# Ledger of designs, part 15: designed miniproteins, single chains, continued (3)

Each design is a single chain, and the fold is of that chain. pLDDT is the mean over its residues in the fold that is shown.

## One batch from the design tools (miniprotein)

Design m8492
Fold by ESMFold2-Fast:
Structure m8492 (fold): chain A 68 residues (1-68)
Amino acid sequence: GPKKLSGDELSKVVLSLLKKAKTQDEVISGLDELADDGLISPTAAEAVKNVLKTYGLDAVKKGLEESL
């Protein structure tokens, strides 16, 4: 069955991906890789993609960095 990351681990992985990625498409590709590797469920990857589509990459990056 699909493995789940904890909420904290998921946030750290997504933040790392957002910091490395130059475009929203790179984040989407990275999320698909994480789902393919079984680190996150496809449903979790889709949820993060929906957040990116709603708020945009720049706003999501800023929000996560402001959480430090």
Scores: mean pLDDT 70

Design m8493
Fold by ESMFold2-Fast:
Parts: structure tokens; sequence; C-alpha cells
Structure m8493 (fold): chain A 100 residues (1-100)
């Protein structure tokens, strides 16, 4: 049901927030990479649920922001930029959930 989908999306959102806070605060490159991988898998699950609900454009935007976050944090090593991208990612997730 749509109510069960919304509940699952809210659970995935909370997991993304918790993992991202840990990743942004981590000073260990290996731990940061592992946390980002877990965030990517969680965002992929969230995006698939949105796509199944017909929200293909929202799912695509969320996926793109996740890729930008990973690049900023792991490749560019720009924590400030990663934090800004992450805020936009969370805002887009909130908009998608509210629109369901």
Amino acid sequence: SMEEVKKKLEELKKKIEELAKKALASTDPAERRSLVTEIQLTVLELAQLLQEAGMTEEAGKIGSLMDEFARALLEEKDVAKAEEIFKELMKEIDKAIEKL
C-alpha cells in the first residue's frame, strides 16, 4: 500500500541521515568509504521505491545528488561541499515523500 511505501521511505531516510552524519564526521578514509557505500545502497533502495511509485524524475534527481555527494566527499575531499549537496539530497527526498 502507499502508506507502507511512505513508512519504508521514512525509515530509509532516517538511515541515510544517520550514516551521512557519521561519514561527514569520519577522519578515517576507509571508514568514510564504507559509510558512503552503505548510503549509496540505501539511496538506491529509496530511489527504486520512488520509481515503482511513478516518481521517475524525482528518483533520478536523488540518484544524481547521491553521486555528487560521493564525489565531493571521497574524490574531492571537500567536506563543506559534501554537506551542502547532502542538504539538497535530503530536501529532494522530503519533497518526493510529501508528493506521494
Scores: mean pLDDT 91

Design m8494
Fold by ESMFold2-Fast:
Structure m8494 (fold): chain A 67 residues (1-67)
Amino acid sequence: SLEELRAELERLIAELRERAREAEKQGNPDMAAKLRATADGAEAVLASDETTLRAARHDAQRLLESL
């Protein structure tokens, strides 16, 4: 459902924010900036349609999987 998709994206945003803080503490500002930018982008589209939410979820998951 759209509600489930939104809840999943909110969890991914929280994970991206946490990983960004960790990257910054470990001296990796470039990774921290990338993680924050992805989280900000996902947060900005939380009220959007299903297609936009699915794209944001895909981008967030892909970045987290690359860590």
Scores: mean pLDDT 88

Design m8495
Fold by ESMFold2-Fast:
Structure m8495 (fold): chain A 102 residues (1-102)
Amino acid sequence: KQEEEDEALKFVADVLNIARLAIEGVPDETLEKRIDELVEKYGLTPEQRELLRKAVEALKAGDYETAREYLRKFVESVYGKEYAEIADEAFERLVKIHEEKK
């Protein structure tokens, strides 16, 4: 149980790292590679991969509201609502920090 909780938190951190890279304007090829690495690492389904890809596309477009919705749905599909809420709160802080620096 403890190891499962630690794995879920690490997953949330990995997802947020991809979101940060997308916000920072990293090339699409690099983002696709990171998405594929996450899919392989956590054994994700094609449907889960598409949710993350849609979130990344929204982030690249500066549509943070749409990105937030897809990220929540993605994390919820893998580890459930509790971790989706943790990811959502952390994502809001990430966006705020990025905006404050500009």
Scores: mean pLDDT 83

Design m8496
Fold by ESMFold2-Fast:
Structure m8496 (fold): chain A 110 residues (1-110)
Amino acid sequence: MSREELLERVRELAAAGDVEGLLELLDEAFNRRDAEVMAAVIVALSGITDKEKLRAALPKAGALGMVVLEGLLRGDSVEELVDRVTGFLRGLGFDQSITDAIREEAKRLE
């Protein structure tokens, strides 16, 4: 799937409030090391205000999805979520160029 197709899918799932679908795209973006798609999913998830729906998705979340959902359930801002995500990814050995790209794209999407 192309980045353009993934970004369109993020928009569709965000409009539907599909937390589980967004988490699956986040896992795909993580495996691809795709900063733009990771940022788009984080911003999309931050727009979902139904905390019970977010909590219900916890058992189905991968490691990165868990970091994002726990942040959202704490009431973290997009900036705070990006800080947690980039810290987590750096701990896994992701290049600073990827984590910087996530931060820049998330700020642009706000």
Scores: mean pLDDT 86

Design m8497
Fold by ESMFold2-Fast:
Order: sequence, then C-alpha cells, then structure tokens
Structure m8497 (fold): chain A 98 residues (1-98)
Amino acid sequence: MEAEKLKKEYEEAEKNLRETRLQIQRDVLDAGTEAGRAAAQYHKAKQTDPSKAEELKKNYEEARKRFEQTRADGQQTIADLEKKVNELKKKYEEVKKK
C-alpha cells in the first residue's frame, strides 16, 4: 500500500514539473519578446532622435535584465522540481523492492 501512495506522489510531481516547464517557457518567451521590442525602439531612436536614445537604452537594459532574471529563476525552479521527482522515484523503487 505504501508503494501505491509513493507512485501517486511521484506521478503528481512529474505532472507538476511538466506543467511548470510549459509555464516557464511561456514566461521566458514573453520576457524575451519584450526585450526585443525595447531593443527595436532603442535602435530606431538612435537613428531618428538621439536625445531619446538614452531613455530608451535604459528601458532596453531593464527589459534585458528582466529576461535574464526570468530565465535564471525558471532554470532554478525546474532544477528543484526535477530533484523532487528523482527523490520520489527513488523512494518508490525502494518500497517496490519490499
């Protein structure tokens, strides 16, 4: 009976990891798109209005930092969830041997 409980916990953790990976992929894509938009605005201002380029450069740097942070945080979250899945799998395999 313990093996059945651990199997369910393991399967639930795998589902959570899969769903979280998809959400993080979307969040990273959204942040990357925003950084790309800010970069385009900055590059256009450099050619058309150099006085506004300084402000738009700041916006681009902030968007780029957000993108890098979103990616780093997402990688850490995935690593933590993968570790949890592996720990549950190991416990399930050990109980299954009893």
Scores: mean pLDDT 85

Design m8498
Fold by ESMFold2-Fast:
Structure m8498 (fold): chain A 65 residues (1-65)
Amino acid sequence: MSKEELKKEALKAVEELGELRQKEEGLSKEDMVKGAEESLSELNEEELKEALERAKYMIKGLKES
């Protein structure tokens, strides 16, 4: 994957995680995605891969609980 593709996939995972947490905590999904976009923009390709895998792991845990 390119760095841009990794960032896009990571943002998509953060959006999904944000939707799950918005229902529970009442926080704006848009605010979560904006913060993540700023943070992810500073990461290199390896860090983006790690962030994506971490987000997927968290989403899986929330869905399979």
Scores: mean pLDDT 73

Design m8499
Fold by ESMFold2-Fast:
Structure m8499 (fold): chain A 94 residues (1-94)
Amino acid sequence: SKIDELSEDARRVLAAIAAAPVGEAVSVGELVERTGLSRSTVSRALRELEEAGLVERTPEGYVLASEEIRREVRFELETEEGVEALVEAVEKVF
């Protein structure tokens, strides 16, 4: 899938956006806090995700390009290892 071709930083940022409530945009500042990545790293990851067609920029922040992508992210991360990586990416900031 397109997700398998992403950098580690892009996968962490994508997972953080996919973990947000349905209909809520995630700001760059929130992604920095949730992932523990620098603002410049988050910005590069977001560009990679936009170029892959996985996220869209809105005035309120970043959203998944479609809800079908949320299902794809869940499918790719449904392994126990993928779930642990998602939890670790979120927990390292909190």
Scores: mean pLDDT 74

Design m8500
Fold by ESMFold2-Fast:
Structure m8500 (fold): chain A 69 residues (1-69)
Amino acid sequence: GPAVAAAVKALMLSLGASEAAAEAAGRYVQDAPTADEAAERAGMVASIDVGAEAARRVAQFTRELLEAA
């Protein structure tokens, strides 16, 4: 939901992602039909804009938040 998208955007920015990448990751999380797809899409954006370590963190964080919601 919107709260998870906002949390993913905040994490992306804290890891050094651009505003555009953080916004895209949040939108992909909100538009994704499953927690797995949301995590994969957010991780992909983090991988491109920041790197592999950020991708792992963002994907895990996204999955955990959506599974807890």
Scores: mean pLDDT 83

Design m8501
Fold by ESMFold2-Fast:
Structure m8501 (fold): chain A 87 residues (1-87)
Amino acid sequence: KLSPEEKEVRKIVGEFVDKLAAGETPSEEEVEEMIKRIEEKLSKLSKEDRQKITQEAIAFLNHILPSLSPEKQKLVEKLIEFLKKLE
């Protein structure tokens, strides 16, 4: 069963990816606000749950990375690096 926090993180990451797929390029400020939202949700979880969720999100983002433009790849790489720091 997914926790409410895990569902919210999956939703945030999913909406970001959908936005990129729709041809939208989020601003750096939008990416930073998204990262803060993810951090807040993860901070409420155990270390084990945080590591699981961040690793799943990183795997998903790495899977989509090769299909993106260089500009979008840079934004996704920024999110991946931040998620690694939240483990």
Scores: mean pLDDT 80

Design m8502
Fold by ESMFold2-Fast:
Structure m8502 (fold): chain A 80 residues (1-80)
Amino acid sequence: SSAAAEAAREAAARARAAEARDLGKQYTNMVQSDPSKAEEAENELLRLIAQAPREEEAVIAALGDSGRAVADAAKQALAA
């Protein structure tokens, strides 16, 4: 593999991690305010994990503690 391909992969992983972090925070806030919006955020998180299984750990790490439970639930749903 080339250094350019590796750099592109890492940039894409960072972008997805940032998006997942925002979704995790949004999900945490919405669970307390509006449960219907939380379901939409959870579905988007599931799509992110499904699109990048090799980057899953980076996505989970970016979510922090609040998003980690959502990521664990998403992993369970994907395994079912």
Scores: mean pLDDT 61

Design m8503
Fold by ESMFold2-Fast:
Structure m8503 (fold): chain A 90 residues (1-90)
Amino acid sequence: SKEELKKELEELKKKAEELLKKARELLKKSTDKDVILRAIALILEAIGLIIEIDQALKEEDVEKLEEKLKEAKEELARLEEELEELEREL
């Protein structure tokens, strides 16, 4: 249902916001240039994902909403993997 899809998007947004917070903390703690640059990229991508989710939440077409949810899930998973790799390099 549209309501269920929007609920999943809201849950993804919360996870993206948590990822953004962790990436910012990683940036504060890192002295390695390459880790700093990757953390900045991760922060920008997380902000972009949050914006995309906010736009998707305004969608009324179920098919488009389902497509946007799939895209957001795939992007969040990719960003979570990048965060885990960066945390291991500390």
Scores: mean pLDDT 88

Design m8504
Fold by ESMFold2-Fast:
Structure m8504 (fold): chain A 79 residues (1-79)
Amino acid sequence: MKITITLEFADKNNNFVFKKTFVFTDDPEEMQKALKELIELLQEALEKGLYLKNITIEGDKEKSEEFLKNIKETLESIN
């Protein structure tokens, strides 16, 4: 199954800065690679003073929710 995640970032004044789209399958290796790239992007955006304004996910709802939970847990464990 194909999963698409789109992240939109804004500055402190709520001005749109950029969006990034990740496309991957429910293959474990592709999901792990996408998770790593997404975490790295989130860390870099935060370091630049940007915040995540919107997140859009298309694909299997259950797997998408589990993927988001893994992102949150990984980010919390790094700090």
Scores: mean pLDDT 74

Design m8505
Fold by ESMFold2-Fast:
Structure m8505 (fold): chain A 56 residues (1-56)
Amino acid sequence: SEFEEDLKAFRDDVAKERAEKAAQAGNDPEYIAKLDETAEQLIEGVEEAINYLKSS
């Protein structure tokens, strides 16, 4: 579905923003750890939404 494709695009955007912000942070391991945790939580939520759509 179009919504499923939008969710996949959002997941890719999250990964891209994580990579960009990690590069900008340089040597800040605490910030990078928080960034990774946030990205993982967002991606997990998107995966759950995609699975829900597939189950209907």
Scores: mean pLDDT 82

Design m8506
Fold by ESMFold2-Fast:
Structure m8506 (fold): chain A 65 residues (1-65)
Amino acid sequence: TEEAAERVERAVLEAGGSEKAAEGAREHIIDLVEVGGGDAEVAAEAAIEALKKDPERAIKLFESI
């Protein structure tokens, strides 16, 4: 979980996202795994794909978390 969350955090920052967006993305991955029982790698891959498809929209979404 930690490495997956760190990877998404870095991807958000590299896409031009704020520290708030990076924190939100990290919390999102942790929540999906701990609350939803999901797979950390699958959650991280989905978040990174969202950043590739529409970075502005993905960053704004993560900021709202």
Scores: mean pLDDT 77

Design m8507
Fold by ESMFold2-Fast:
Order: structure tokens, then C-alpha cells, then sequence
Structure m8507 (fold): chain A 94 residues (1-94)
């Protein structure tokens, strides 16, 4: 993994539509700018999901191997509710 400098992190939460967006911009050592966007769709967005989104965005920003990631998962909360979560991540360089 090449060392990358993080230049911006933006988090946008739309609780009414169950949407969380995390955007990270990093500068690579060769002077390119890498943009990473993670979008999570879930009926419940909590601090755990925000931390997961941030971790996914940072990992993709620092690793050159993932340009697109999509998965669906089910979480069980502390009240035994099944929370369906869709995660989409994309990265591009300009």
C-alpha cells in the first residue's frame, strides 16, 4: 500500500430516507487525486453504521485494489430487530 494523504472527509446523513454518505478525498504520492464515496441505505442509521462507513471509505481510499464494492447485509440490533443494510462504494482518480 502506497502512503496516501487524506485531504478531505465529508459525512452526510439523511435519516428520513435512511441514507448515509461518506466521501473521502486523498492525494496519492504521484500527485493524483483519488475520490472515494460510500453510500449506505438502511432503515436505521446508528453510530456503529457511521463508523463502518468511515472505515470502508478509508480502507478503499488507502488501498488501490478496490474501485467498486457492493454488498447487502443483515444486522440484528440489541432489541432483536433485523436491519437490512445496502452498502455501495466507488473510487475514481482524476
Amino acid sequence: MEPKEEIEEKIELDEENGKLTVEIVVRTEDGKVRYVKVTINSPVIDDELIEIAKAVAKNIALENEQEYLYYESERIDKNNNIIKTKVEASAYEE
Scores: mean pLDDT 71

Design m8508
Fold by ESMFold2-Fast:
Structure m8508 (fold): chain A 63 residues (1-63)
Amino acid sequence: SRILETVTRYFEGKLSAQEAAELLEPELSLPRSTIRRALVKLKEAGVPPVLAAGLLRLEDREA
């Protein structure tokens, strides 16, 4: 999944939160600012990349 790849690269410090959000914007129906904030919070909370990617997909399905 491109979502998992991008989240993993962000968590490894290879991408900024902004760069990761820009790459994820076309994959998710969420505003870029929402994706960026979610990525930062999930990384700070110590959530594994696989779970973080899954949570972002759940946010996309949230009306």
Scores: mean pLDDT 78

Design m8509
Fold by ESMFold2-Fast:
Structure m8509 (fold): chain A 65 residues (1-65)
Amino acid sequence: ASSEETEELVKKILGDKYSQAKKLLVGVTAEQILTASAEDLMALFGVDKEQAEKIIEEAKKLAEK
């Protein structure tokens, strides 16, 4: 999946917090998100565990397209 599709996925999950995470998502693909743990995503994006797990689940669906 493209980095643009990955940005749209994260935007849907983070909502108001997306603007802070956007800089960290430049050039990041869904496949790269799948190599990260929930704890890694929590640290990188400043999100809670539920949001991190949802990002991984949606990235998995996006990578399979």
Scores: mean pLDDT 73

Design m8510
Fold by ESMFold2-Fast:
Structure m8510 (fold): chain A 81 residues (1-81)
Amino acid sequence: MIEEIKKKMEEVLETAKNGSREEFLQKLAEAVNFLIEKSTPEQREKILEAAREAFELYQKTGDPVKAAELFKKKVEEILKE
């Protein structure tokens, strides 16, 4: 489970660094959906909020790496609870 989550986050970061905008957004959506399926109802709300914050950061900065790093940080904090 944790290793699968780590793999999904690595895929988001890799696509942010080396992929297109479309590939990055697709991988971010896949990671969000995966996390939602594996989380509690309380964690789902926090994950959706983290995804929204990452999308907003991407829209403001145009930096997919910054957005991916923010999402990863938020997800790691949620999973420590």
Scores: mean pLDDT 80

Design m8511
Fold by ESMFold2-Fast:
Structure m8511 (fold): chain A 105 residues (1-105)
Amino acid sequence: MPLTEEEKKLLIERLEELEKKYGKKEFVEKVKEIIEEAYKEKLDWDSFMERLAPLYKEIYKEDPEFAEALAIALARLGVEIAERLGENEEDIAAARARIEAAEAK
């Protein structure tokens, strides 16, 4: 399903939390632009993530700590979206376990 207005708001809120913690305003603004474009073009979550990938690689080269925090925040929201779409509970549990393992590093 295409990104909803509520999913877009949640993405922006998560990015604003990351901006407050890490102070990476320029990276946050670039990610927000991709979210706005994905929403306007009615892209689904997977297509949005594919569009974000080149920017994520650039961010990772400049600031791997911020890039990892961004990846964890996006993974968490992706799980929330999967739960809302009624995806398999075992797949959701596996995704949550991977996020917890990444946060423990």
Scores: mean pLDDT 76

Design m8512
Fold by ESMFold2-Fast:
Structure m8512 (fold): chain A 69 residues (1-69)
Amino acid sequence: AKLTLKNVKPEKLEEAKEILERAKEAGALKSFEVKGDTIIAEFTNLTVALVAGHELLEAGYAPEVEVEG
C-alpha cells in the first residue's frame, strides 16, 4: 500500500521523515522517497499504512493512502 504526502512544507519535512523512519523500524514500511515537496511511502500492508496516515493527519499533514494489488 502507498501513502503520499503532497505540498509538505520544508519545516514539516523532517517531522514527516521521522514518522516514516519509525514505521520502517517497526517493519511496517518497505521504503519512502522525497521528491521536492512530495513524500511517497510504500507500506507492507494497508492496515499499517492507515495507522501511519492517521498519525500524519494528527501531526497536520494531508496523507493519501492507496491500495496496490
Scores: mean pLDDT 77

Design m8513
Fold by ESMFold2-Fast:
Order: C-alpha cells, then structure tokens, then sequence
Structure m8513 (fold): chain A 94 residues (1-94)
C-alpha cells in the first residue's frame, strides 16, 4: 500500500529528527503520522488493519504531546518509532 509506505517514510524522518535532537520536528512528524494513520484507517476495509492504524495514530499523538512537554526521552521516542515501524512492516507483509 502506497499509504503504508508513506507512513514508513514519515517514521524514518521522525527517527532522524529524534537522533538529531530536533524534538520540535520529531513532534510535528508524529502528528503528521497520526493524521495519515487515521486517514488510512478510515479507508481500510480490513478491521484488523483499521484497529491497528487507529491505535498507532492515538499513540503517536500522545508521543508528540509528551515529547513537547519534556516527559519523553529521545531513547523512548526512538523505541516507539521503531515499534510502530515494525507493526506497519508486518501489516505490509500480509
């Protein structure tokens, strides 16, 4: 899916921003990923994929807020991006 591949590209950009210490850019990329995940969920006919995308979108919105508030370390942010990336890669392999 082109949409899921776009999500993976946003995750790679978010991980790069976290590694660069650009917390503001990383938070914006989390918000962009959350919006795209919600859009893809609304268009999904697969209930398992739809529920996964809704959950990821919610988590990414929370991560953006916690990162901006200084309640999330760069290591925790990077771990969350890697986890979401792995879940989307698994969905693409099905």
Amino acid sequence: SAGLEELLALYDEALAAVRAGDRARAAELFRQSARLANELAMRSTDPELRNLLIAIGSDERTLAEELEAGRLSDEQAAASVRRHRALIEEALAR
Scores: mean pLDDT 87

Design m8514
Fold by ESMFold2-Fast:
Structure m8514 (fold): chain A 70 residues (1-70)
Amino acid sequence: GETIPARVQDVVAVIDRLRAENPDATPVQLAGMILEELGLDENKYLLLVTQVLLDGGSSLQLAWALYPLL
């Protein structure tokens, strides 16, 4: 079946929480917060995460994009 890995679900929960807590954050600010919370290198991945957010990417789409980096 099409099961979403538990780690992807954990990342979705982090993204959804940060979006809810920071509704007025810019895409780059939100991207930085997501990367910091996940322990990912902001210098390497800030632009990638910001672009996904600017393109209207869902929390699930972003979680899948970040999954290989975890």
Scores: mean pLDDT 84

Design m8515
Fold by ESMFold2-Fast:
Structure m8515 (fold): chain A 95 residues (1-95)
Amino acid sequence: MEEVIKQAEENLKKIKELVDEVRKLTGGTPEDAERATKLYLEASKLGTEAIQLLMEKLPDEQKELRDKFIEEANKLMQEAGDAAAATWKAVKDKE
């Protein structure tokens, strides 16, 4: 259980780092947009794996903690996706 919580916290930390990296990609180039998409897919994979681990390994007695981690993972994945979408929009809006 403690190992599951630690792994979930580590995955959430990595997702936060990936979101920050996507947000730095403001050059409006196809290369930046491709990098942003790759980082978003990595964040999405880590978030999905964290959610699956929490649902499989955390018992219902820890539901509040589980739900909190799941909410944070979903929020971070959405933030990464929105940031990646913004990089592609910036490319498209350039002539």
Scores: mean pLDDT 81

Design m8516
Fold by ESMFold2-Fast:
Order: C-alpha cells, then structure tokens, then sequence
Structure m8516 (fold): chain A 83 residues (1-83)
C-alpha cells in the first residue's frame, strides 16, 4: 500500500541520517543527507497524492523521535571523547 511505501521511505531516510551522523567524511555525510532528503520527499509526495495526511503525521513524528535519539547518542559519544 501507499502507507507501507511511505513507512519504508521514512525508515530508509532514517538509516541514511544515521550513517551521516556517524561518518567523519564530509562528502559522504552530504551524500547520505541528500539520500535521506530524497526519501522523505518521496514519502511526502505519496502522502499528498493519496491524501494520507494522518499517516504522514504519524510517520513524521516517529522519524523525528528516532532522529533526535540518534543525534543525542552522537552528542554523548562526542562528549565522552572530550572528557
């Protein structure tokens, strides 16, 4: 279904974001971030075309939650290296 594809695209975007946060090579980080943005754009396009606004909201909320958790993990690792 379109909802399943949206969820798959959000999961794909999350994996690329996670790779970007952990990669020390700036060019690789930019490539991963671009792929994450493209996946999120495709998910948003599917939501609009199929009028799946509630699913978009729920998937978006979960993505933000997971993304913030990954950012916090990376920040904690950086802090430990500086101690």
Amino acid sequence: SAEEKMKELAEKAYEYLKKALKDKDEKKREEYLKKAEEALYEARKLAKENKLYEAQKEIGKEFVKKALEEIEEEARELEKELE
Scores: mean pLDDT 81

Design m8517
Fold by ESMFold2-Fast:
Formats: sequence, structure tokens, C-alpha cells
Structure m8517 (fold): chain A 92 residues (1-92)
Amino acid sequence: MKVHHVEVDLSKLSKEEQELILGSALVLARELNAKLEYNKEKGQLILTLEDEEKKVKGILTLNVKEYSEEEVWEMAERYAPVVEAERQAALA
């Protein structure tokens, strides 16, 4: 199985980019039935995508050490509707 790892440090991005990335991760997790997990020890939000037919696994790790777990989830849930609305507008 081919494994792809992508790591993003949110502290290097603007606040708007952080919010869009967190909201996008939550939207992708919901649409693809993917796992989105918070790792408290590392301060990371981890999105795991698996395609069994293609034998490919993708892991997106978002470094969110500047935020608490509650702040990360609140930010993701607040901006997920914005990301979904923009996505639907782009497909129209």
C-alpha cells in the first residue's frame, strides 16, 4: 500500500487560511467518511483517507499547537458551512 504524508504547520499561515483549512478538513472528513482525530500530546489534527481499490493511504497532519482541542473543533465547525457554501457555488 502506498502511503502519502503531508504535514502543515498552521502557525505559518494567516488566520483566514487556518480557518479555511480546518473547515475544509472537517468537510472532507464528513463527505469521504474519513477519520479526523485530535492528538493532544503532539497538538495535531490528523485526517486519514484510505482508498482500498487503489491501495493508497493519505495522511494529512495539521499542527495546531497554538490552539486548544476545543478551539480547533469550534473553528472547524464554524467555518465548515462557509467552505461547503463556497464549494457548492464553484460547482454551480
Scores: mean pLDDT 79

Design m8518
Fold by ESMFold2-Fast:
Structure m8518 (fold): chain A 64 residues (1-64)
Amino acid sequence: MEEAKRQLEELSLKSKEINDEGARRMKEAKTASEAGQVLLETSEKVTEYVKKMLETRKAAEAAA
């Protein structure tokens, strides 16, 4: 259980870095299309981490 908590914390930190970079790139985008592409890329990466967090939590709950 505690190992899962640390793993979730690490995934959360990486997700935050991806969000920060994505927000910066969106501000630099000159067109709505470019901003949308950045949003999709950022969202896809964040979604991967969120899925991993959810799976880790569900597995921990099932094992409890």
Scores: mean pLDDT 77

Design m8519
Fold by ESMFold2-Fast:
Parts: structure tokens; sequence; C-alpha cells
Structure m8519 (fold): chain A 98 residues (1-98)
């Protein structure tokens, strides 16, 4: 729905900022930004499976770079692809870190 699309778009913009400030290479940063943007687009169109594929690629790049900040963003997008809000996804991540 439009509300979920807006939340995903806002989150994608925030993740782009985090990625740009990471210690990843410029190529890895560009790939990660594209993955989040494409994932959010597929989710908005109801293509959950395609969204999950892009998220998995994002997690793989993040693990290779060693940047733990970006991994939370990937996890949030995964939860949103399954219908959770940003708030719910954030709470789940916080609970797992506790």
Amino acid sequence: NSEQQQEISNHTEQMSGIIQNSNMSPEEQQQMQQIFEESSTYFSNGNIEESEEYIQEGQEINEQSGDTTTSNGSTIIIYMAHGYSIEEATEKIAAEEA
C-alpha cells in the first residue's frame, strides 16, 4: 500500500546515507544502494521473492565488507518485505542484540 511504500522509500534514503558513510569501496556502496532501492521497488509491486533475493545480495556484500551498520538495514528491509513496519523491524533487531 502507499503507506508501506512511503516508509520503505524513507528507509531506503536513510540506508543510502549510512552506506555512503561506511568504509565500503565505492563499487560496494553503489551495489548496496541499488539493492536496497530495487528491493523496496519489488516489495512495493508485490514481488516479495524478488525483493528477498536483492536483500540477500546486500547481506552478502555487507558481510564481505565487515560493516555491521549496513547489516541492520538489510534486516529491516527483509522484515518490511514480510509486512512488518520499520518500527516493528527495529524492535526485533534490538531484541536480538539484547
Scores: mean pLDDT 61

Design m8520
Fold by ESMFold2-Fast:
Order: C-alpha cells, then structure tokens, then sequence
Structure m8520 (fold): chain A 72 residues (1-72)
C-alpha cells in the first residue's frame, strides 16, 4: 500500500540521518518527527509516492543544513 511504501521511505531517510556524524541522537529523532509530519501531510493531500519522496528528500536536506548551521 502507499502507506507501507511511505513508511519504507521514512526508514530509509532515518537511516541517512543516523549515519550523519554531525547530528546528535536527539536531532535524528526530531528529524524523523518532521519527516513523519510531512509524509502525513502529503498523504492527506493525495500526493503520489514520487511527490512524497521528493518532499521528504528536500525536508531532510533542509533539516541537516539547519542543524549544521546551529552547531557551527
């Protein structure tokens, strides 16, 4: 189902966040919460899997960039 595919995407991006040495475990947990929020928003809006993947990718990159700026 679309929801199962989206859960797979969230796990994939969570793995990328956990592999980033510049992020604390607390920042990873916050990032995952943001990804879930965006995914749920996309599902409610009728977004395709491709649209959700694109949105989650951009949100992850923005989250990492912002975290790095704060920790600089």
Amino acid sequence: SLREEVEGLIREFEGELRADPSLTPEEVEEGVKVLRFVADHGLKRGWSLEQIREALSRVKDSFVAEARRRNA
Scores: mean pLDDT 85

Design m8521
Fold by ESMFold2-Fast:
Order: C-alpha cells, then structure tokens, then sequence
Structure m8521 (fold): chain A 75 residues (1-75)
C-alpha cells in the first residue's frame, strides 16, 4: 500500500509541476527548495505526520539525484 502510494506520488510530481518548461537553473533552484522543505518536515514529532515524512524522505533521494545530474551537466 505505502509502496503504491510512493509510486503514485513520484508520477504525480512531474505532472503537477511542468519542470520541462523550466531552465536548468530554475529547475535546480526549485529542486533545492523542495528538498529543504522536505528536510524541515522531518523534524515533526506528530504521529500522523510520520507517514508523510517517510514518503517525503523517499522523494528527497530523487530530488538529490536530479540536482546532481543537472550540476554534473554544468561541469
């Protein structure tokens, strides 16, 4: 169930955020801002928030991989 929810979220993010219309610089800035927000959420102590935090932590790896790929192409 949770694996299915994570797979759906990973597909929905590109659909709701038309990242293909952004420059590399804009996309990198957005990815860094979202990653920062996800990391800030991980400090929450609320029990129901724990499930959302775990899902967000899985998404943070995809964002880190995206940032590394964009920065690698600039070097």
Amino acid sequence: SEDTQLAILKKLIPLTLPWRTFTDEELLALAKAVLKFIKELSTSRLTYAMLRILQALELSKDLEDLIERIEGNKE
Scores: mean pLDDT 56

Design m8522
Fold by ESMFold2-Fast:
Structure m8522 (fold): chain A 76 residues (1-76)
Amino acid sequence: SPLEQELAARRKEIVDEARKKFWELKDEINKDPSLTPEEKELKALQKFVQLMGEADRKIAEYRAELEARRAELEAS
């Protein structure tokens, strides 16, 4: 359906943006001379989990918006 296609497209955008932000953060973390290699890995993992959680939240919010739009269309 068109709404399923919109959700899929938006999900891809959100995930791709989160991945790009993670790679940028990982590069910055790896350049930090105050951190040990073990601390860099842990910090990168923590940031990855945080960004994926934020992405999941955004996807859930967008899904709710699409479900509301579908309900309006079905009520018409």
Scores: mean pLDDT 85

Design m8523
Fold by ESMFold2-Fast:
Structure m8523 (fold): chain A 75 residues (1-75)
Amino acid sequence: ARELAEKGVELGMEALKLSVTGETTARASGAVLLGIGALTGDELGVMSEEELRRVGEAALESGEEALRLAEQEKA
């Protein structure tokens, strides 16, 4: 579950490096913030395993989408 949030942060940060529009930058930033929030909640023990999985999956999906958009903008 934690690995999904970590991957979401990773993809979001890669999208930030490639992004050239404000929209893609905002989406990439959102993915990073979701992932960091999930990881912080997990470390503080305030998230259940199911909550961590749901937020981590959302971060991963957002990061993947942001990276796809950033790559398309570079093509």
Scores: mean pLDDT 79

Design m8524
Fold by ESMFold2-Fast:
Structure m8524 (fold): chain A 68 residues (1-68)
Amino acid sequence: SLLDVLEELIAELRARGAAEAVTYVEIMLQDLRAGRASREEVIAGLRRLRERFPELAPLLDRAIARIE
């Protein structure tokens, strides 16, 4: 599920010490759970995160591919 993909991404980002990226994905997850974000908005958010943190691109690209 989309929720499982975001939870797994958060765990992987935490393991790498990517604290700022973790915060952004946690906000996305909370907005999705609260019905404030669509799947499309989550994908767009992950793409923006990829541009902001290009070193995390392989992790973010895998998450996006699992959602799309």
Scores: mean pLDDT 87

Design m8525
Fold by ESMFold2-Fast:
Structure m8525 (fold): chain A 61 residues (1-61)
Amino acid sequence: MDLSLEELIAKLKEVPGVGTEKAMAIAAYIQAHGEPKSPEELTKIPGIGPELAQAIFDALY
């Protein structure tokens, strides 16, 4: 993904249920571990359940 950290955070904050704190945590996880291959990889982030992970994945990809 060629989005800057700031653009990624902004896009994540558009997902219902994702506030600034969760958006920053998700963006940091993606930067550290690379682009997720499935929504299930996002459920490894504390506070992110399967439904929210799917919504985030669909919003980003």
Scores: mean pLDDT 77

Design m8526
Fold by ESMFold2-Fast:
Structure m8526 (fold): chain A 85 residues (1-85)
Amino acid sequence: EEARRRGEELVNKLYEALKKGDIETARKYLSELLRLADEHPELAREFLQRAIDAVNKAADESKDFDVQVAATLLGITLASYLASL
């Protein structure tokens, strides 16, 4: 319950950071989410899939090229982790 709530919070914060163009803060939340996924393998697929959806949404909605590139790279990183589970 606590881990699931924290994961949802981190995914939301990742999305909001990307919407604001704060790429460094987005990377920080991604790192925290990956750590949480490692600590809670039973929730890892859910967290990674939701994060992939969030960064793809941010990339699609953004008019900022740097945000589009950063979100795409974060999505590739997340997909790689998901494939390794």
Scores: mean pLDDT 83

